# Designs tried in a protein design run: designed miniproteins, single chains, continued (2). Part 28

Each design is a single chain, and the fold is of that chain. pLDDT is the mean over its residues in the fold that is shown.

## One batch from the design tools (miniprotein)

Design m4950
Fold by ESMFold2-Fast:
Structure m4950 (fold): chain A 95 residues (1-95)
Amino acid sequence: SAELEAAFQAVLEAAGRASRAVAELLEAARESGDEEVLREVEAWLERVDAELEALGEKANKAKSDEEKIALFNKATAVLEEGVRWAEERLEELRA
């Protein structure tokens, strides 16, 4: 369905935004030598990787488009929270 394709595209776009935001935070943390932020990024990557893997497994087992869309929406929310966290932390680091 068009809705399913849109939900999946939203995940890919959110993943791209999160990747860029976290990469910028990592670069800033490395330049400043902020070991706390480096550990926070490592912990976030481990947690999000596990969460997205679990959601992907559930989506593969889902029998309806509605179930898959709900799981993709959860994945998007996780990634968008990551963008907000990374952007806020970057502002703190640059202040």
Scores: mean pLDDT 88

Design m4951
Fold by ESMFold2-Fast:
Structure m4951 (fold): chain A 84 residues (1-84)
Amino acid sequence: SHMELEKYADMILENWERYGISDETMLKQAKGVAETVKSLDPSLKERVDELLNEFQKALEAKDRKKASLIYAELMEELRELTLK
């Protein structure tokens, strides 16, 4: 649900700041998630490429809150593919 996604995004943002993770490191992680999703389901290529582009734009805007929400969306795509 959207509320669960926002809660997950808040946890991502908190960990990003708490552990001093760089924006470059988060971008590398987001790229890795996108590549994994595309490897598991190529039909999701357009969606995850769009999410990755929006993630990069959020980082350029210094909007970590928006970036965390997009990262949460990428992670949910991955989770859905790993559930039986």
Scores: mean pLDDT 86

Design m4952
Fold by ESMFold2-Fast:
Structure m4952 (fold): chain A 88 residues (1-88)
Amino acid sequence: SREEILAEMEALRDKTIKELKELLSKAPESIKKQITIKLIAASLRLIGMILDAERLVKEGGSEAALRKLLAEMKKYSEEVIKEVKELL
């Protein structure tokens, strides 16, 4: 259902932010600022994607449209985590 996809997106947001916070906590002091900026940017983008998804649900948007947004969110989450890990 659309509600299940939205819940999966919310879980992905929380998981991604948690992982980025854990990477930040382990980072050397010299790169903590860079990771903090990436964490803030990622948090804002993921929140924006969730707001777009919530809007689609309210407007009766298709499950296919929500699945596409979830796929884009998964790709973004993987890319930002990889980028931060490569800084370590």
Scores: mean pLDDT 88

Design m4953
Fold by ESMFold2-Fast:
Structure m4953 (fold): chain A 65 residues (1-65)
Amino acid sequence: AQDQADLDVFNEALAEAMREALRTGRPAEREFTVGGKKYRVTVRLGPPDPENPAPTLEYRIEEIE
């Protein structure tokens, strides 16, 4: 299904960026194309939470040229 393929492309880019951000401790970016439009996902570590010892990840998606 097209919806599934689009979701898979996004999820793959997000997963790669998350793995890189966790590995390096630095923001990671990946570009992907869905529906003929190019997007960028940026993943970074979120603020520390004393109630949760696991690192929090934040992501942002933007359409690019």
Scores: mean pLDDT 76

Design m4954
Fold by ESMFold2-Fast:
Structure m4954 (fold): chain A 99 residues (1-99)
Amino acid sequence: ERGALGLGRTAVGEGREAVAKFNEMLKKADELTPEELEKAYQEASDVEKRLGEIAARLRALATTPELQAVYDENERVLAEIQRISEKLREAYQKKKDEE
């Protein structure tokens, strides 16, 4: 069974899709309301938590080159989500301080 490999690859795909979505929102951050920015960073934080849990599970199973490669890619996507979440939070704080 390739359950762990499938889980990791699905998580990377979902994470990459989330990165693309939130990067588009960051490009339009000046056009978004504080409420929209708050919702965006909360959603990004939820993705970060989910990917972090999957990464922890994959770490325990990373005994083959294929599983190690998927774990490493998941860690890279997690780092990208963390950076995006921080930037969205900064944009939200800036908008809130302007009110």
Scores: mean pLDDT 81

Design m4955
Fold by ESMFold2-Fast:
Structure m4955 (fold): chain A 64 residues (1-64)
Amino acid sequence: ASDEEIERGVADIALAVAKTAGLREGVPQEVIDKAVEEGRALFDAGASVEEVLRYVTEQLEKAK
């Protein structure tokens, strides 16, 4: 696998973990779905996995 494929896989896992955490903390499904979608778009635009995870986590925290 290429480094790009590995990074994409890590991003997908990180987003899945963030989604699970948001659901457990009572964040609305609509907010979770939007945050994950925006995080995925940021990764596609060249953001690092760390930047994507930070962004998604910040959006979920604002919804609590």
Scores: mean pLDDT 80

Design m4956
Fold by ESMFold2-Fast:
Structure m4956 (fold): chain A 79 residues (1-79)
Amino acid sequence: MDDLIREIAKKLGLPVSLIRNAVRGDDAAIKEIVDRTSLLELSDLRNTLESSPDPRFQEAARKLREAIKSLFTGEPLPF
């Protein structure tokens, strides 16, 4: 939902377009969010997206989970 995307962007201090592109499955947008956001904020974002019934938000949450794991283990992102 556009309202949720706007609220996420406000909380993280990121452009609405960046969050929207990440939800649409843009891997580069997800990587930029990971680069610009703290681990704690990424975890909160993942939980917010996972709570949505929208499959696009669920997929974005899955990619964020993989990105958080990559930051912790030092393994490269699988996307």
Scores: mean pLDDT 75

Design m4957
Fold by ESMFold2-Fast:
Parts: sequence; C-alpha cells; structure tokens
Structure m4957 (fold): chain A 65 residues (1-65)
Amino acid sequence: SALEEKARRLAETLFRMGLTREQVEAFVRREAEEGTKSKNPWSEEEAEEFVRLTLEAYDELLAAA
C-alpha cells in the first residue's frame, strides 16, 4: 500500500541519517500527530498504523545491520 511504502522510505531515510531507535520513534510519533492536525488530516487509526509500519521497517533494517 502507499502507506506501507511511505513508512518504509521514511525508515530507510532515518536509518541512513544514523538516528537511534528512540529518536526514530519520537520523530515518527510527532509526524503522525502533525498528520492528524493538517488540512487533510489522517484518522487516528491511520496515524497509529503509520507509526507501527515505520518502526517495524526500521527494526528490520536494524536487525539486518
């Protein structure tokens, strides 16, 4: 899905930037919160799903490193 692809690309970007797992989690949660407050807001469920997918993708990259 487009959401899964967006989440994976973000995870890869944050991983390449050398951010820690904690920094990635904080960043993604902030992004999701801002998404719910935008002019075209995400639902709370979409925001939660985006956080989950991004952290799963980041954890996969971390495990492969």
Scores: mean pLDDT 82

Design m4958
Fold by ESMFold2-Fast:
Structure m4958 (fold): chain A 81 residues (1-81)
Amino acid sequence: SAALLAAKSAELLPKEEEKIYEIALKDPEVREKLAATRAEYAARIAAETDPAKRAEIRAEGERKLREIPYNFVLEKALSES
């Protein structure tokens, strides 16, 4: 499962996690994607009137922002061109 793989990756790669993040952040495309994701979730939060739902959207956005560097590195490693 995706959750099991994510948990195992977090356990096995704690020291390399920061390096992966730093490498990904050097890429302008990753920076642009992070900026776009921040803007998207800021707009969704601003449009939501329910404080509880705003908190949920905020938590989702924070998770997405953490996933973007990892997904970039994973996609690059799995690229079969």
Scores: mean pLDDT 73

Design m4959
Fold by ESMFold2-Fast:
Structure m4959 (fold): chain A 75 residues (1-75)
Amino acid sequence: VPATMTVTLVDEQGNVLETKTVFGPGTYTFKLGNKLVTMTVEDGGYASVVVDQNGNVIRTETSEGASIEIKPIPP
């Protein structure tokens, strides 16, 4: 199974507005509202994050060795 990175955007009620999945190992950066989400996943790993429209992190899930970093967009 290829490495998988999933980003999900929800509204204030928890309704899914957008889901994006990237396959393959490496480091990928996603822009979500006013935040940058950087995920690093190795072969066979996974990372998943659920973020609201204001950039608040609702849930994260990672395999061993995977990482998720959330930063504000620089000025």
Scores: mean pLDDT 77

Design m4960
Fold by ESMFold2-Fast:
Structure m4960 (fold): chain A 73 residues (1-73)
Amino acid sequence: SAGERVAALAAERGELTAEEVSELTGVSLKQAQGILRLAAQLGYAELVDEERARVRGEAGARGVGAVAKMMGA
């Protein structure tokens, strides 16, 4: 699934951009930014800026993927 691809990329890089989430899932850039914000709010990541988030370990990577799936990605 798209959420599984987001989780895999997050685990590999330790960082995600809204552009990468948008490319992997087909959601808009604004929706991808929303995914990163919600993931950060839930403690899975830390926002570096409006477009980038640092992932909080392997569990955080899985959490970001789950948020993406929940938000229709």
Scores: mean pLDDT 84

Design m4961
Fold by ESMFold2-Fast:
Structure m4961 (fold): chain A 78 residues (1-78)
Amino acid sequence: RLEELAERVLEAARELAEAMIAAGYPEEEAQRLIEEAEKAVEELSKLPEEEAIELLERLIARLEGLTAKLRAAAEAKA
């Protein structure tokens, strides 16, 4: 359902924001990423349900991929 996917997008964005902070990014940049994810969820939720679901799933995958990449970079710098 759209609400469940929207929640997952925001959770993925929050995890990415945490990974950004751990990698040394400013908190303001991490917060901006969360705001952009919230805006994306709002815009995508205006689309037909099937299209919104597909795009939200793709956004989750993208955010999760970025989080994994940043966590690997932060671990390498530790």
Scores: mean pLDDT 80

Design m4962
Fold by ESMFold2-Fast:
Structure m4962 (fold): chain A 76 residues (1-76)
Amino acid sequence: DEEFRERLKETIKEDLKLLGVPEKFHEPIAEAVVAEVGAEYFRALANPYPGAGERLQRRAYEALLREAEKLLKEEE
C-alpha cells in the first residue's frame, strides 16, 4: 500500500522533472495526485469496474491542475 504510493509519487516527480516544472513544486503536486489517485486505485482493485483507468487518469489530471493553480497563485 504505502510502497505503491511512494513508487507512484516518485514516478510523478520524475515526469514533472522531465517537463521542466520547478523542483519546489514536485513534492506538493506529487502528494496531491497520489492522494487523489491512490484512494481511487484501491477502490478499483477492491471492486473492479469498466472505465476505472480513464477515471483514474481524469482524477489525477484534476488533482494536478488544482495543486498547480494553488501554487501559481501563491507565487503571484
Scores: mean pLDDT 69

Design m4963
Fold by ESMFold2-Fast:
Structure m4963 (fold): chain A 62 residues (1-62)
Amino acid sequence: MKEELEKAYEELLKNLSPQNVLDFARKYTGADDAGLAEIANAIANGADVEEIAKGLYAASLA
């Protein structure tokens, strides 16, 4: 699981996009539709996609 998470995160960093960040959140953090909407709104309001990806990876390890 941890090695699979690390590989998924590395691949996410290579192909950063709002959609790929949302897909990662749904698959690895268990984010529901409300959580995904909050992430999408943060990105739309100028949040750094890479920083969101880092936060989601940290959350997936907790």
Scores: mean pLDDT 80

Design m4964
Fold by ESMFold2-Fast:
Structure m4964 (fold): chain A 76 residues (1-76)
Amino acid sequence: SSLAENYYNLALVYAAQGKADLAQQAYEEALKADPTFLKRFPHSQSLLASILRSNGKPEAAEALEKALAAFVATLQ
């Protein structure tokens, strides 16, 4: 849905700003709005982490990956 895409776009903006916690929250809202979002966009999680690493925040990227993996496990 457009709601899930809007939340994901917000997550990308936060990741580009180095705001990992806000990026995580926005992405989780995207998954709640559309539970099929990850199936449709299987690289959506890795792109967020990649943006954080590109901004010099590898520890934040690793924390985001672990938190999102745990969250996604609750949806399956």
Scores: mean pLDDT 84

Design m4965
Fold by ESMFold2-Fast:
Structure m4965 (fold): chain A 100 residues (1-100)
Amino acid sequence: SRLEELEKELEELGRRMLEAARARDVEAVLATLQELGKLLLEIAKDPSVSKEQKEKLADKAGRIAVEVLLLMAEAGAPEEALARLRALMTEIGKQVNELL
């Protein structure tokens, strides 16, 4: 189903982002987070996805992003890198929430 395809894409992006965080690759984390943001905006605009499903997928993505931030902080990522990640997360969250 379309929902299962979107859930699978979100889970794969989340996995890639976690792998990039473990590799301490800040640019890969930011690039994958931008891809995740694009997917969430596509989901938010999709009339075939219910509001409840959109909110569930947004919440799941938010939890993954927070886990990535915590992993990077624990690994000793520079504060400038953590600030860039937080800023991008905030911008994506704002854009998605405006559509929900």
Scores: mean pLDDT 86

Design m4966
Fold by ESMFold2-Fast:
Structure m4966 (fold): chain A 94 residues (1-94)
Amino acid sequence: SSELLEEAKRGLRNALDAMIEELERENAPQEVIDFAREEAKRVLAAEIKSLEELKELFEEAVRRLQERLDPALQRKVETIARVLLADLERLEKE
């Protein structure tokens, strides 16, 4: 459904924004914040045609960001990621 995909895309934007806000709140290195912003732009600019593609793009972006984070920030980003992934699973069952 195009409506479900648009809802999922809004959730994606909100999750990416929440991750960047958390990195800024925790005073992450500027290079990490800049990387997160560029990954968010890349993901949001992608031609996403399905919930599966959205999930795959999001999980890849999170994995790439996680490689640049200390364990405390990794846990916080993972918490935000799990919220969106749970929402996407709910949308897939509709």
Scores: mean pLDDT 87

Design m4967
Fold by ESMFold2-Fast:
Structure m4967 (fold): chain A 62 residues (1-62)
Amino acid sequence: AEDVEALAYYAFRLTREKGAQAAEDAMLKALSDPAYRQQLVAEGRAEREKELADRLKKLIES
């Protein structure tokens, strides 16, 4: 569950930066490669923390 959420954050970031095809390719590779999947989960968790920090900052500044 948490890993799926992290992967979603990674996919959204990659879609914005590189486009939908790159995000799909990364997700498909993550499904077949556990080591790569774990790497993307770590990247996605970092992205999630940044997104939450940005949202909290906007809330405080409002």
Scores: mean pLDDT 78

Design m4968
Fold by ESMFold2-Fast:
Structure m4968 (fold): chain A 95 residues (1-95)
Amino acid sequence: MEKLEELAAKARSPDPQEAIDGLVELLNYASSSDENFLKGLESDDPVIFAAAVFAAPAVSDETLKKAIQSPNPRVAEAAKRVAEAFGLKDVVEEA
């Protein structure tokens, strides 16, 4: 979560250009690996959590299925809701 927190801080910059750069980097980082995506969904930081949610269409179906099967109920519920919102019914049903 250290890198996610750093990028979230950049995304909160009062400079609009720096904030946009931070948001783009945060979205790319959240979608870059299974671990980063799961850490994002587990975050209590609303900016990090929102970035992971918006990155969901860019992660693999297997990664999203792993999130749905998470022993953390907040992560599992968030992943199911995201999959349903993006029309990924097969991922929800197979998980």
Scores: mean pLDDT 76

Design m4969
Fold by ESMFold2-Fast:
Structure m4969 (fold): chain A 102 residues (1-102)
Amino acid sequence: SWELSLASTRVDRSAIDPEVAAAVRELAPAAPEELRDLAAQLVTRALELARESRTSERPAALYAAADLLVVEAAELLRQAGLEEEAEALRRWARERIREALA
């Protein structure tokens, strides 16, 4: 059940990168705090996977997983009616991933 899988996703604020949290707050100030925290957690995990891809035996798979998490974070904002903010977050996160792979 996707609903049960989604319900098991808990926001851990201590696991959120403070720079990612600040960026999401700047890009989507109109979003509810819980939605911003979830989006920031997904983007933080995406950046971790992108960094891990540099030393992985399966770099393409980790990079693909990182991009999917960025798309998921943007989709959360889009579903809340924040279309422009979703696109801004997706661009910001993809640039951070490119920097991590440089």
Scores: mean pLDDT 81

Design m4970
Fold by ESMFold2-Fast:
Structure m4970 (fold): chain A 85 residues (1-85)
Amino acid sequence: MSFKEELIKFLKEVSKLSPEEQERYLRWAKITYDAVKKISELTLYVFPEAKAVYLALKRLVEDPSKLEEIIKWIKEATPLDIVKE
């Protein structure tokens, strides 16, 4: 399965969870993204998926009604272009 397909499936599953569980996943995604950033800029370059997951989850938690819009953006863009704050 491609990264985009896995991310879309993951977001659909997270969207079925309670707001508390969604926030928990967002927090874990942020911790992972921050950890990758601390290791090196090169590490973030080779693992851009960490940023993509964090941004997609952040958008979903901020506005759960945007799930379909987020999925469209994931399909149309590269993982790094999914959502900007």
Scores: mean pLDDT 72

Design m4971
Fold by ESMFold2-Fast:
Structure m4971 (fold): chain A 70 residues (1-70)
Amino acid sequence: MEIPEGFVSIRVGGGSSMDDLFEIRDYLDKHYPDAKLFGNYIRSEVIVPKEVADEVVEKLRSMGFDAVIK
């Protein structure tokens, strides 16, 4: 998947159920309307603007997920 200009991909892991994926989606929908979520609860990818990437990574880690900018 090609990442849009000005965006970065965050790889997310450590999810155990669809509820974990829904938690990530709800967080993104409330705070970052331009963000996109792909994949499943075991392994997902979040595409966000570069300017908010560090905030999103820290928030996902605080929620108990493994998150890293690719």
Scores: mean pLDDT 77

Design m4972
Fold by ESMFold2-Fast:
Structure m4972 (fold): chain A 85 residues (1-85)
Amino acid sequence: SREERQKLASETLELGSEVAKLSYDDPVAAQAAQTLSLATKAILENDVDSVREYVEKLKELREKLKNPEAKELVEKGIEVLEKYI
């Protein structure tokens, strides 16, 4: 439903904002935050194919993340996005 999509988009946006705060310590976190922001837009536009591509990108970035908190937030973001697809 539209309400469910708005909820998932809000959760994704919040996670992206939290990951962005960690970009000072981990430059990969900046890329992950940007990807979560793009995924938020794709959810709102109901663009399932783009969300799938962003999930795969986040999985790649997760393996490169050094900050454990950023890694956990990105893992939560992937779970939220997988609920949409």
Scores: mean pLDDT 88

Design m4973
Fold by ESMFold2-Fast:
Structure m4973 (fold): chain A 74 residues (1-74)
Amino acid sequence: SLDEQGRKLIERLRELAKRAEELGDTVTADIARAVVDLLQGVLDDPSATDEQREHLLRQAQATLEEIEKRIEEI
């Protein structure tokens, strides 16, 4: 389900935010947390469409992959 996919992405992004902060990269940590807040907001919004949820899930996945790459470069 979209909710299950969103939950997994939120968990991964929270882990990455914590790792980025431990490495002193507060900007990357803040970006990860902002994406978590956006995802959580859309998943908790009963007026949000499935298309809006799918779009934000794709954006969150792309951001997660970019953050993982940045953390590996630190």
Scores: mean pLDDT 82

Design m4974
Fold by ESMFold2-Fast:
Structure m4974 (fold): chain A 94 residues (1-94)
Amino acid sequence: MEEETRKRILAEFQKRLEEHFPKERADQVVAELEKLYDEAKNNYLTADGNIKKASPLSAFAAALDELARRHPEVAPILNELKQRIGREMRARLA
């Protein structure tokens, strides 16, 4: 469920990037996001004692924050995605 939601959000992010940036740039940003997501996800699985709310969507949100720091020019699009993730997580937790 969360992985399917993440992939859907990622596909929408790529489409939004391609509306504003060349495809090569969009592909680079998406590839970097996937690497950051894998790192965040792997850190959670490695640190089983971590009490943080680390889910696929939580790890993805952390990756978006780091990507926004590295690429301020895409931050507005990333902020829209973070809001969607926040709504999805709120619906599950509240």
Scores: mean pLDDT 70

Design m4975
Fold by ESMFold2-Fast:
Structure m4975 (fold): chain A 64 residues (1-64)
Amino acid sequence: SIEEIKEELRKLADEDGKVDAQKAAEVLRKYGFSDETILEILSKLLDEDGKVDVEKVIEELEKL
């Protein structure tokens, strides 16, 4: 469920509320998201350090 995804992503979040994009992709793939959908979500949220904001990932998932 989306709640399980939220819990896993939040557990991986650093002090700034961010997670490595590769680790976020692994979580989303585990829950059945396609590589195309994962790329669409993460590519627009990716920062200079290769990380994504966990709460922003969750917002994008809720739009699907």
Scores: mean pLDDT 83

Design m4976
Fold by ESMFold2-Fast:
Structure m4976 (fold): chain A 112 residues (1-112)
Amino acid sequence: MLSSDSIIDKISTVGIDTFDKIKTLIDQGKSNQDVVDVVRQGLAKIQAVVEQEVPDMVPRVKRLSDQTIKRVRDVLDSSTTPEEKKEGVEQVLNWFLSQVSMMVIAEKTDKE
């Protein structure tokens, strides 16, 4: 699908599915590395959608993904409770999804 709304919907669906898996891992007491690995998998799926629909955005999304992984790791390493880990990771993922959605809208609005 080529519309901004359709691309954003696909990306948001991957983000929601990724966070549901993360919540399960944190609630099960899995390692911070297991959580980071699931985040990497979700970001790779979002990158695949971008590569198909808006390939010129791929280098920017890769840089944003690297920043997202760093922020997730920092949150997990600094958090003392499962609740803090879930909240912090959700905030980072929502920030990533917002940034990618804004990029998709900008690219499709015929700018430059």
Scores: mean pLDDT 84

Design m4977
Fold by ESMFold2-Fast:
Structure m4977 (fold): chain A 65 residues (1-65)
Amino acid sequence: SEGEELLKKAAEHLPGGAGELVKGIAETVGHLMTREQAIEGIKELAETLKGKEGEAAKKFYEEEV
């Protein structure tokens, strides 16, 4: 699905354990998500994650939305 594909792309741009966690979410429930739902999830990550992981999530949100 478009949601799964977008989350997998986001995971590739997130350093550390955050990328692995997001990839796991994409592989388990991503097929149930729309692109819009995945965008909202990435936005929440950009607001919640700190440091390098948060900056990576913000950059991805700006480039892929």
Scores: mean pLDDT 78

Design m4978
Fold by ESMFold2-Fast:
Structure m4978 (fold): chain A 60 residues (1-60)
Amino acid sequence: IEELKKEIETERKRLAQLQAERDANPDASPLTQARLDFAIAVEEAAIYLYELMLKRKEEE
């Protein structure tokens, strides 16, 4: 349970860093923007998965 909470916190910090990097570079090349958007989507999916796993463990 605590490990999942730590993972969620770590991924949220990573997501915030990626969002800040995107916002700091609005004129970045389309390829760079696409890579950042993909990385953001991956982190959002990871957080969603960990939150589902945490909810499931809390129901036990």
Scores: mean pLDDT 78

Design m4979
Fold by ESMFold2-Fast:
Structure m4979 (fold): chain A 84 residues (1-84)
Amino acid sequence: MTEEDKERLDRILAELKEKYGVTDEEIQFIKELAEEYNLTLTRAEALVVLSALRDPNVTKEDVREFLKRRIEAQKKVEERKKAL
């Protein structure tokens, strides 16, 4: 994860805190998840992770799996565009 990616994530999480009352625990989890898996999160992806964390039927493992699948799918689309 680059310094630029960290700044972008921090800005997104600050906006989510103001708009949706995100807790410091939720912010910390999203940051740890992004850093652990070297993931770049968009505002939309951060919102989806937040919504999943608040769903009692969703586990932390489900959230990690969901993020991985989404990022991998996005990378595959970008790689296909570069190959053309």
Scores: mean pLDDT 71

Design m4980
Fold by ESMFold2-Fast:
Structure m4980 (fold): chain A 88 residues (1-88)
Amino acid sequence: MVEELRKKVEESSKKLLEAAKKGDSKKALESLVEGIKYIDKLWETDPEVAKEMERKLIRVLEEAAPYMDEITEGMLLISAGVLRASNE
């Protein structure tokens, strides 16, 4: 259901930011992959909710990036750029 997928994206976003603040690059990237997976499912189910949750994930990625090492920061920012492009 759309509400369940929305909650999963919110949970993944929260885990990503918490991991970033702790300097846990592995857990931050794992949480990013989970978030993208649930957004992909939302695009198949409800594109309007997918756009909303994608914009929220982009903001979390941009907030998390400054806490990370240079390589992980780059990966989070590239991911944010790709997600932003899909909002065309």
Scores: mean pLDDT 85

Design m4981
Fold by ESMFold2-Fast:
Order: sequence, then C-alpha cells, then structure tokens
Structure m4981 (fold): chain A 145 residues (1-145)
Amino acid sequence: GLLDGYHVLRNLHPDWSDSEILGRVLDVAIRLTQSLLRNLQRARELLEEARKTGDEQAREQAVRLLEEISQQARDLSDSLQRLGDLFDSPLLHQASELLRQASEYAEQAARAAREGDYDRALEYLRQAQEQIQQALQLLQEARQQ
C-alpha cells in the first residue's frame, strides 16, 4: 500500500526529506484516484449497456468492476488515514473519509446492479464519483504543500 511505499522510499533514500517522500507517495495516490474515476466511467458504460440491451455479461462485468472499485477505494482510504496520522495532515484525513464514502457507494451500486435496479446503481455510482472527485482535489492540494 501507500504506507509500504513510504517505508520503501525512506529505506532506499534516507537522504530525502519527509516532504520529498510524501510528495512521491501522494503522486501515486493521485494516479490511483484517477484510475478509480476511469473505472467508474467504464462501470457506468457497462450499466447503461445492460439497461438498454438486457446484456447479462455487461451487467456481470459492471458488478465485478464496482466491487473492485469499492475494495480499491477502501484500501486507499485506509492508507491515507494512516499517512494523515503520520504527517498530521487534515487534507489526507478528509480525502480518506471521502474515499471511504465512495467505497460504500460503489458497494451499494454493485448490489443494485446485481438486483437489476440500474437506475439505483447509476445514482450510487454518481455519488461515488462525486466523493472521489473531491478526494482527488484534496490530494492535489496536499501535494502542493
């Protein structure tokens, strides 16, 4: 995870400042958060296809992708909470909480999609997207400090 990445960079580069190591770790967190947004867009496309065509394979792919997004957002949230504690960063704690909420919305979207309730799934996906976009902004702000 990101905390393991911090420890690896600290061991490889003992001469680097905490700010430089944190900056490198935040660059990874930003890329992972951007990846979550791309995966949510893919899940949306699959849900819209399933709704229009009744394609069960598209539904099953969307459910699986939403479950993966939920797990990845949860893992990133946990890592950011620990980094926020380590660096006394309110921005990282706020980003962690937003990603935790996004994880819960993605899980709810997956459940609704499994039940064939595509309208509810798309609404939960929209809420997950909003939380992740806000988390991305906070991570970018933390990176500038």
Scores: mean pLDDT 90

Design m4982
Fold by ESMFold2-Fast:
Structure m4982 (fold): chain A 84 residues (1-84)
Amino acid sequence: MTEEELYEYLRTNDLPEFAYKALEEGVEVETIFKLIEKEAKEKGMSKESVEDAKNLVLQIKKVLEEKDGEKIEELKKRIEEAEK
């Protein structure tokens, strides 16, 4: 998956879903942050919203690294609720 394909995915999906999918695909956090910053600039998002988005990515990464099935299920539920 290229950075261009990832950016298209970010534009067509909710941020939590994008972050989870990108991290599952083994995309580096730095690349994900770069795409979030690019989208934030296009939409005129606040610095606080960008930091919240980056923190969400780091939380998802930590849960995936810990392989904690219970925390992963909680994250999936939060993502599903955000998509509604």
Scores: mean pLDDT 74

Design m4983
Fold by ESMFold2-Fast:
Order: sequence, then C-alpha cells, then structure tokens
Structure m4983 (fold): chain A 71 residues (1-71)
Amino acid sequence: MTVSKAAVRRALERYGFPLSLTDALLAAVNAYAAAHPDQKLSPLGVLERALELARKEGLPMSVVLGLLRLP
C-alpha cells in the first residue's frame, strides 16, 4: 500500500518540518512499504515515529531518511 502525498505533508506540518521535504519522504516511505510488505507498523506510522524522534532529539533529516531505509 502506498502513502498519499497529503498524509506526508500533514505529518511534516504536525512535527514542524519544512514541506519541501514532502516528495523526498513520500518516495522513501513508499520504497519502505514496497521492501517491507509484512511490516507490523504501517508505512505512515514508521514515518510519524521517525519524525517524532527527530523532533525530540534534534536529528537532521538525513538521519530520518536513513531510519526509513532500515527494517
């Protein structure tokens, strides 16, 4: 299942990240979904937890993108 661009934009707005990241994160999340069809957490859920962690820990977006590439 693919994540919508609107859902990614909403997550970025919710966690205070720039909307310019929408297309990059959309691509990363959908690639993650394709690689992990049996993932326990939904692809959008993985994205939201990664953004929440980045917000709390002050992590750069490159680290968030890296987290989305891990199982």
Scores: mean pLDDT 71

Design m4984
Fold by ESMFold2-Fast:
Parts: C-alpha cells; sequence; structure tokens
Structure m4984 (fold): chain A 72 residues (1-72)
C-alpha cells in the first residue's frame, strides 16, 4: 500500500509540472495518480486528488474536460 501511495504522489507532482506545457499529458499523469490512490486505499487522498483534477481541468478543451470529469 505504501508503494502505491508513493506512486500516486509522484504522478500527481508530474501532472502539476506538466499542466501549463502539456495539459493532455498532465491529465494522463493525474489518471495514474488516481489509479494508484485507489490501490493504496487512501480515501482522503483520493478525494483531494479528484477535487484537484476537477478544478485544474475547468479551462481545458471539451474532450480533456470530459476525461478529467471521468477521473473525479
Amino acid sequence: KKKYLEEAEKNFKKAEELLESDPRKALSYYGEAISNAIKAGDYEFLLKLQEEVRERSKPLAEEDRRYAESLA
């Protein structure tokens, strides 16, 4: 479980770094972070991560917003 939580945090950090330069790649990393948070069973972290993805994805194109919405 600790391993999945570490992976989730790493992917979340990468997504944040890429958000300005490559929003689509950032969303891919957010998806990996959410997947690993689910595997870790950290419900609080999962909810925080889903809310962050929802907020950060608001200005994105329709397709990217729909993908982000599916993650939240």
Scores: mean pLDDT 72

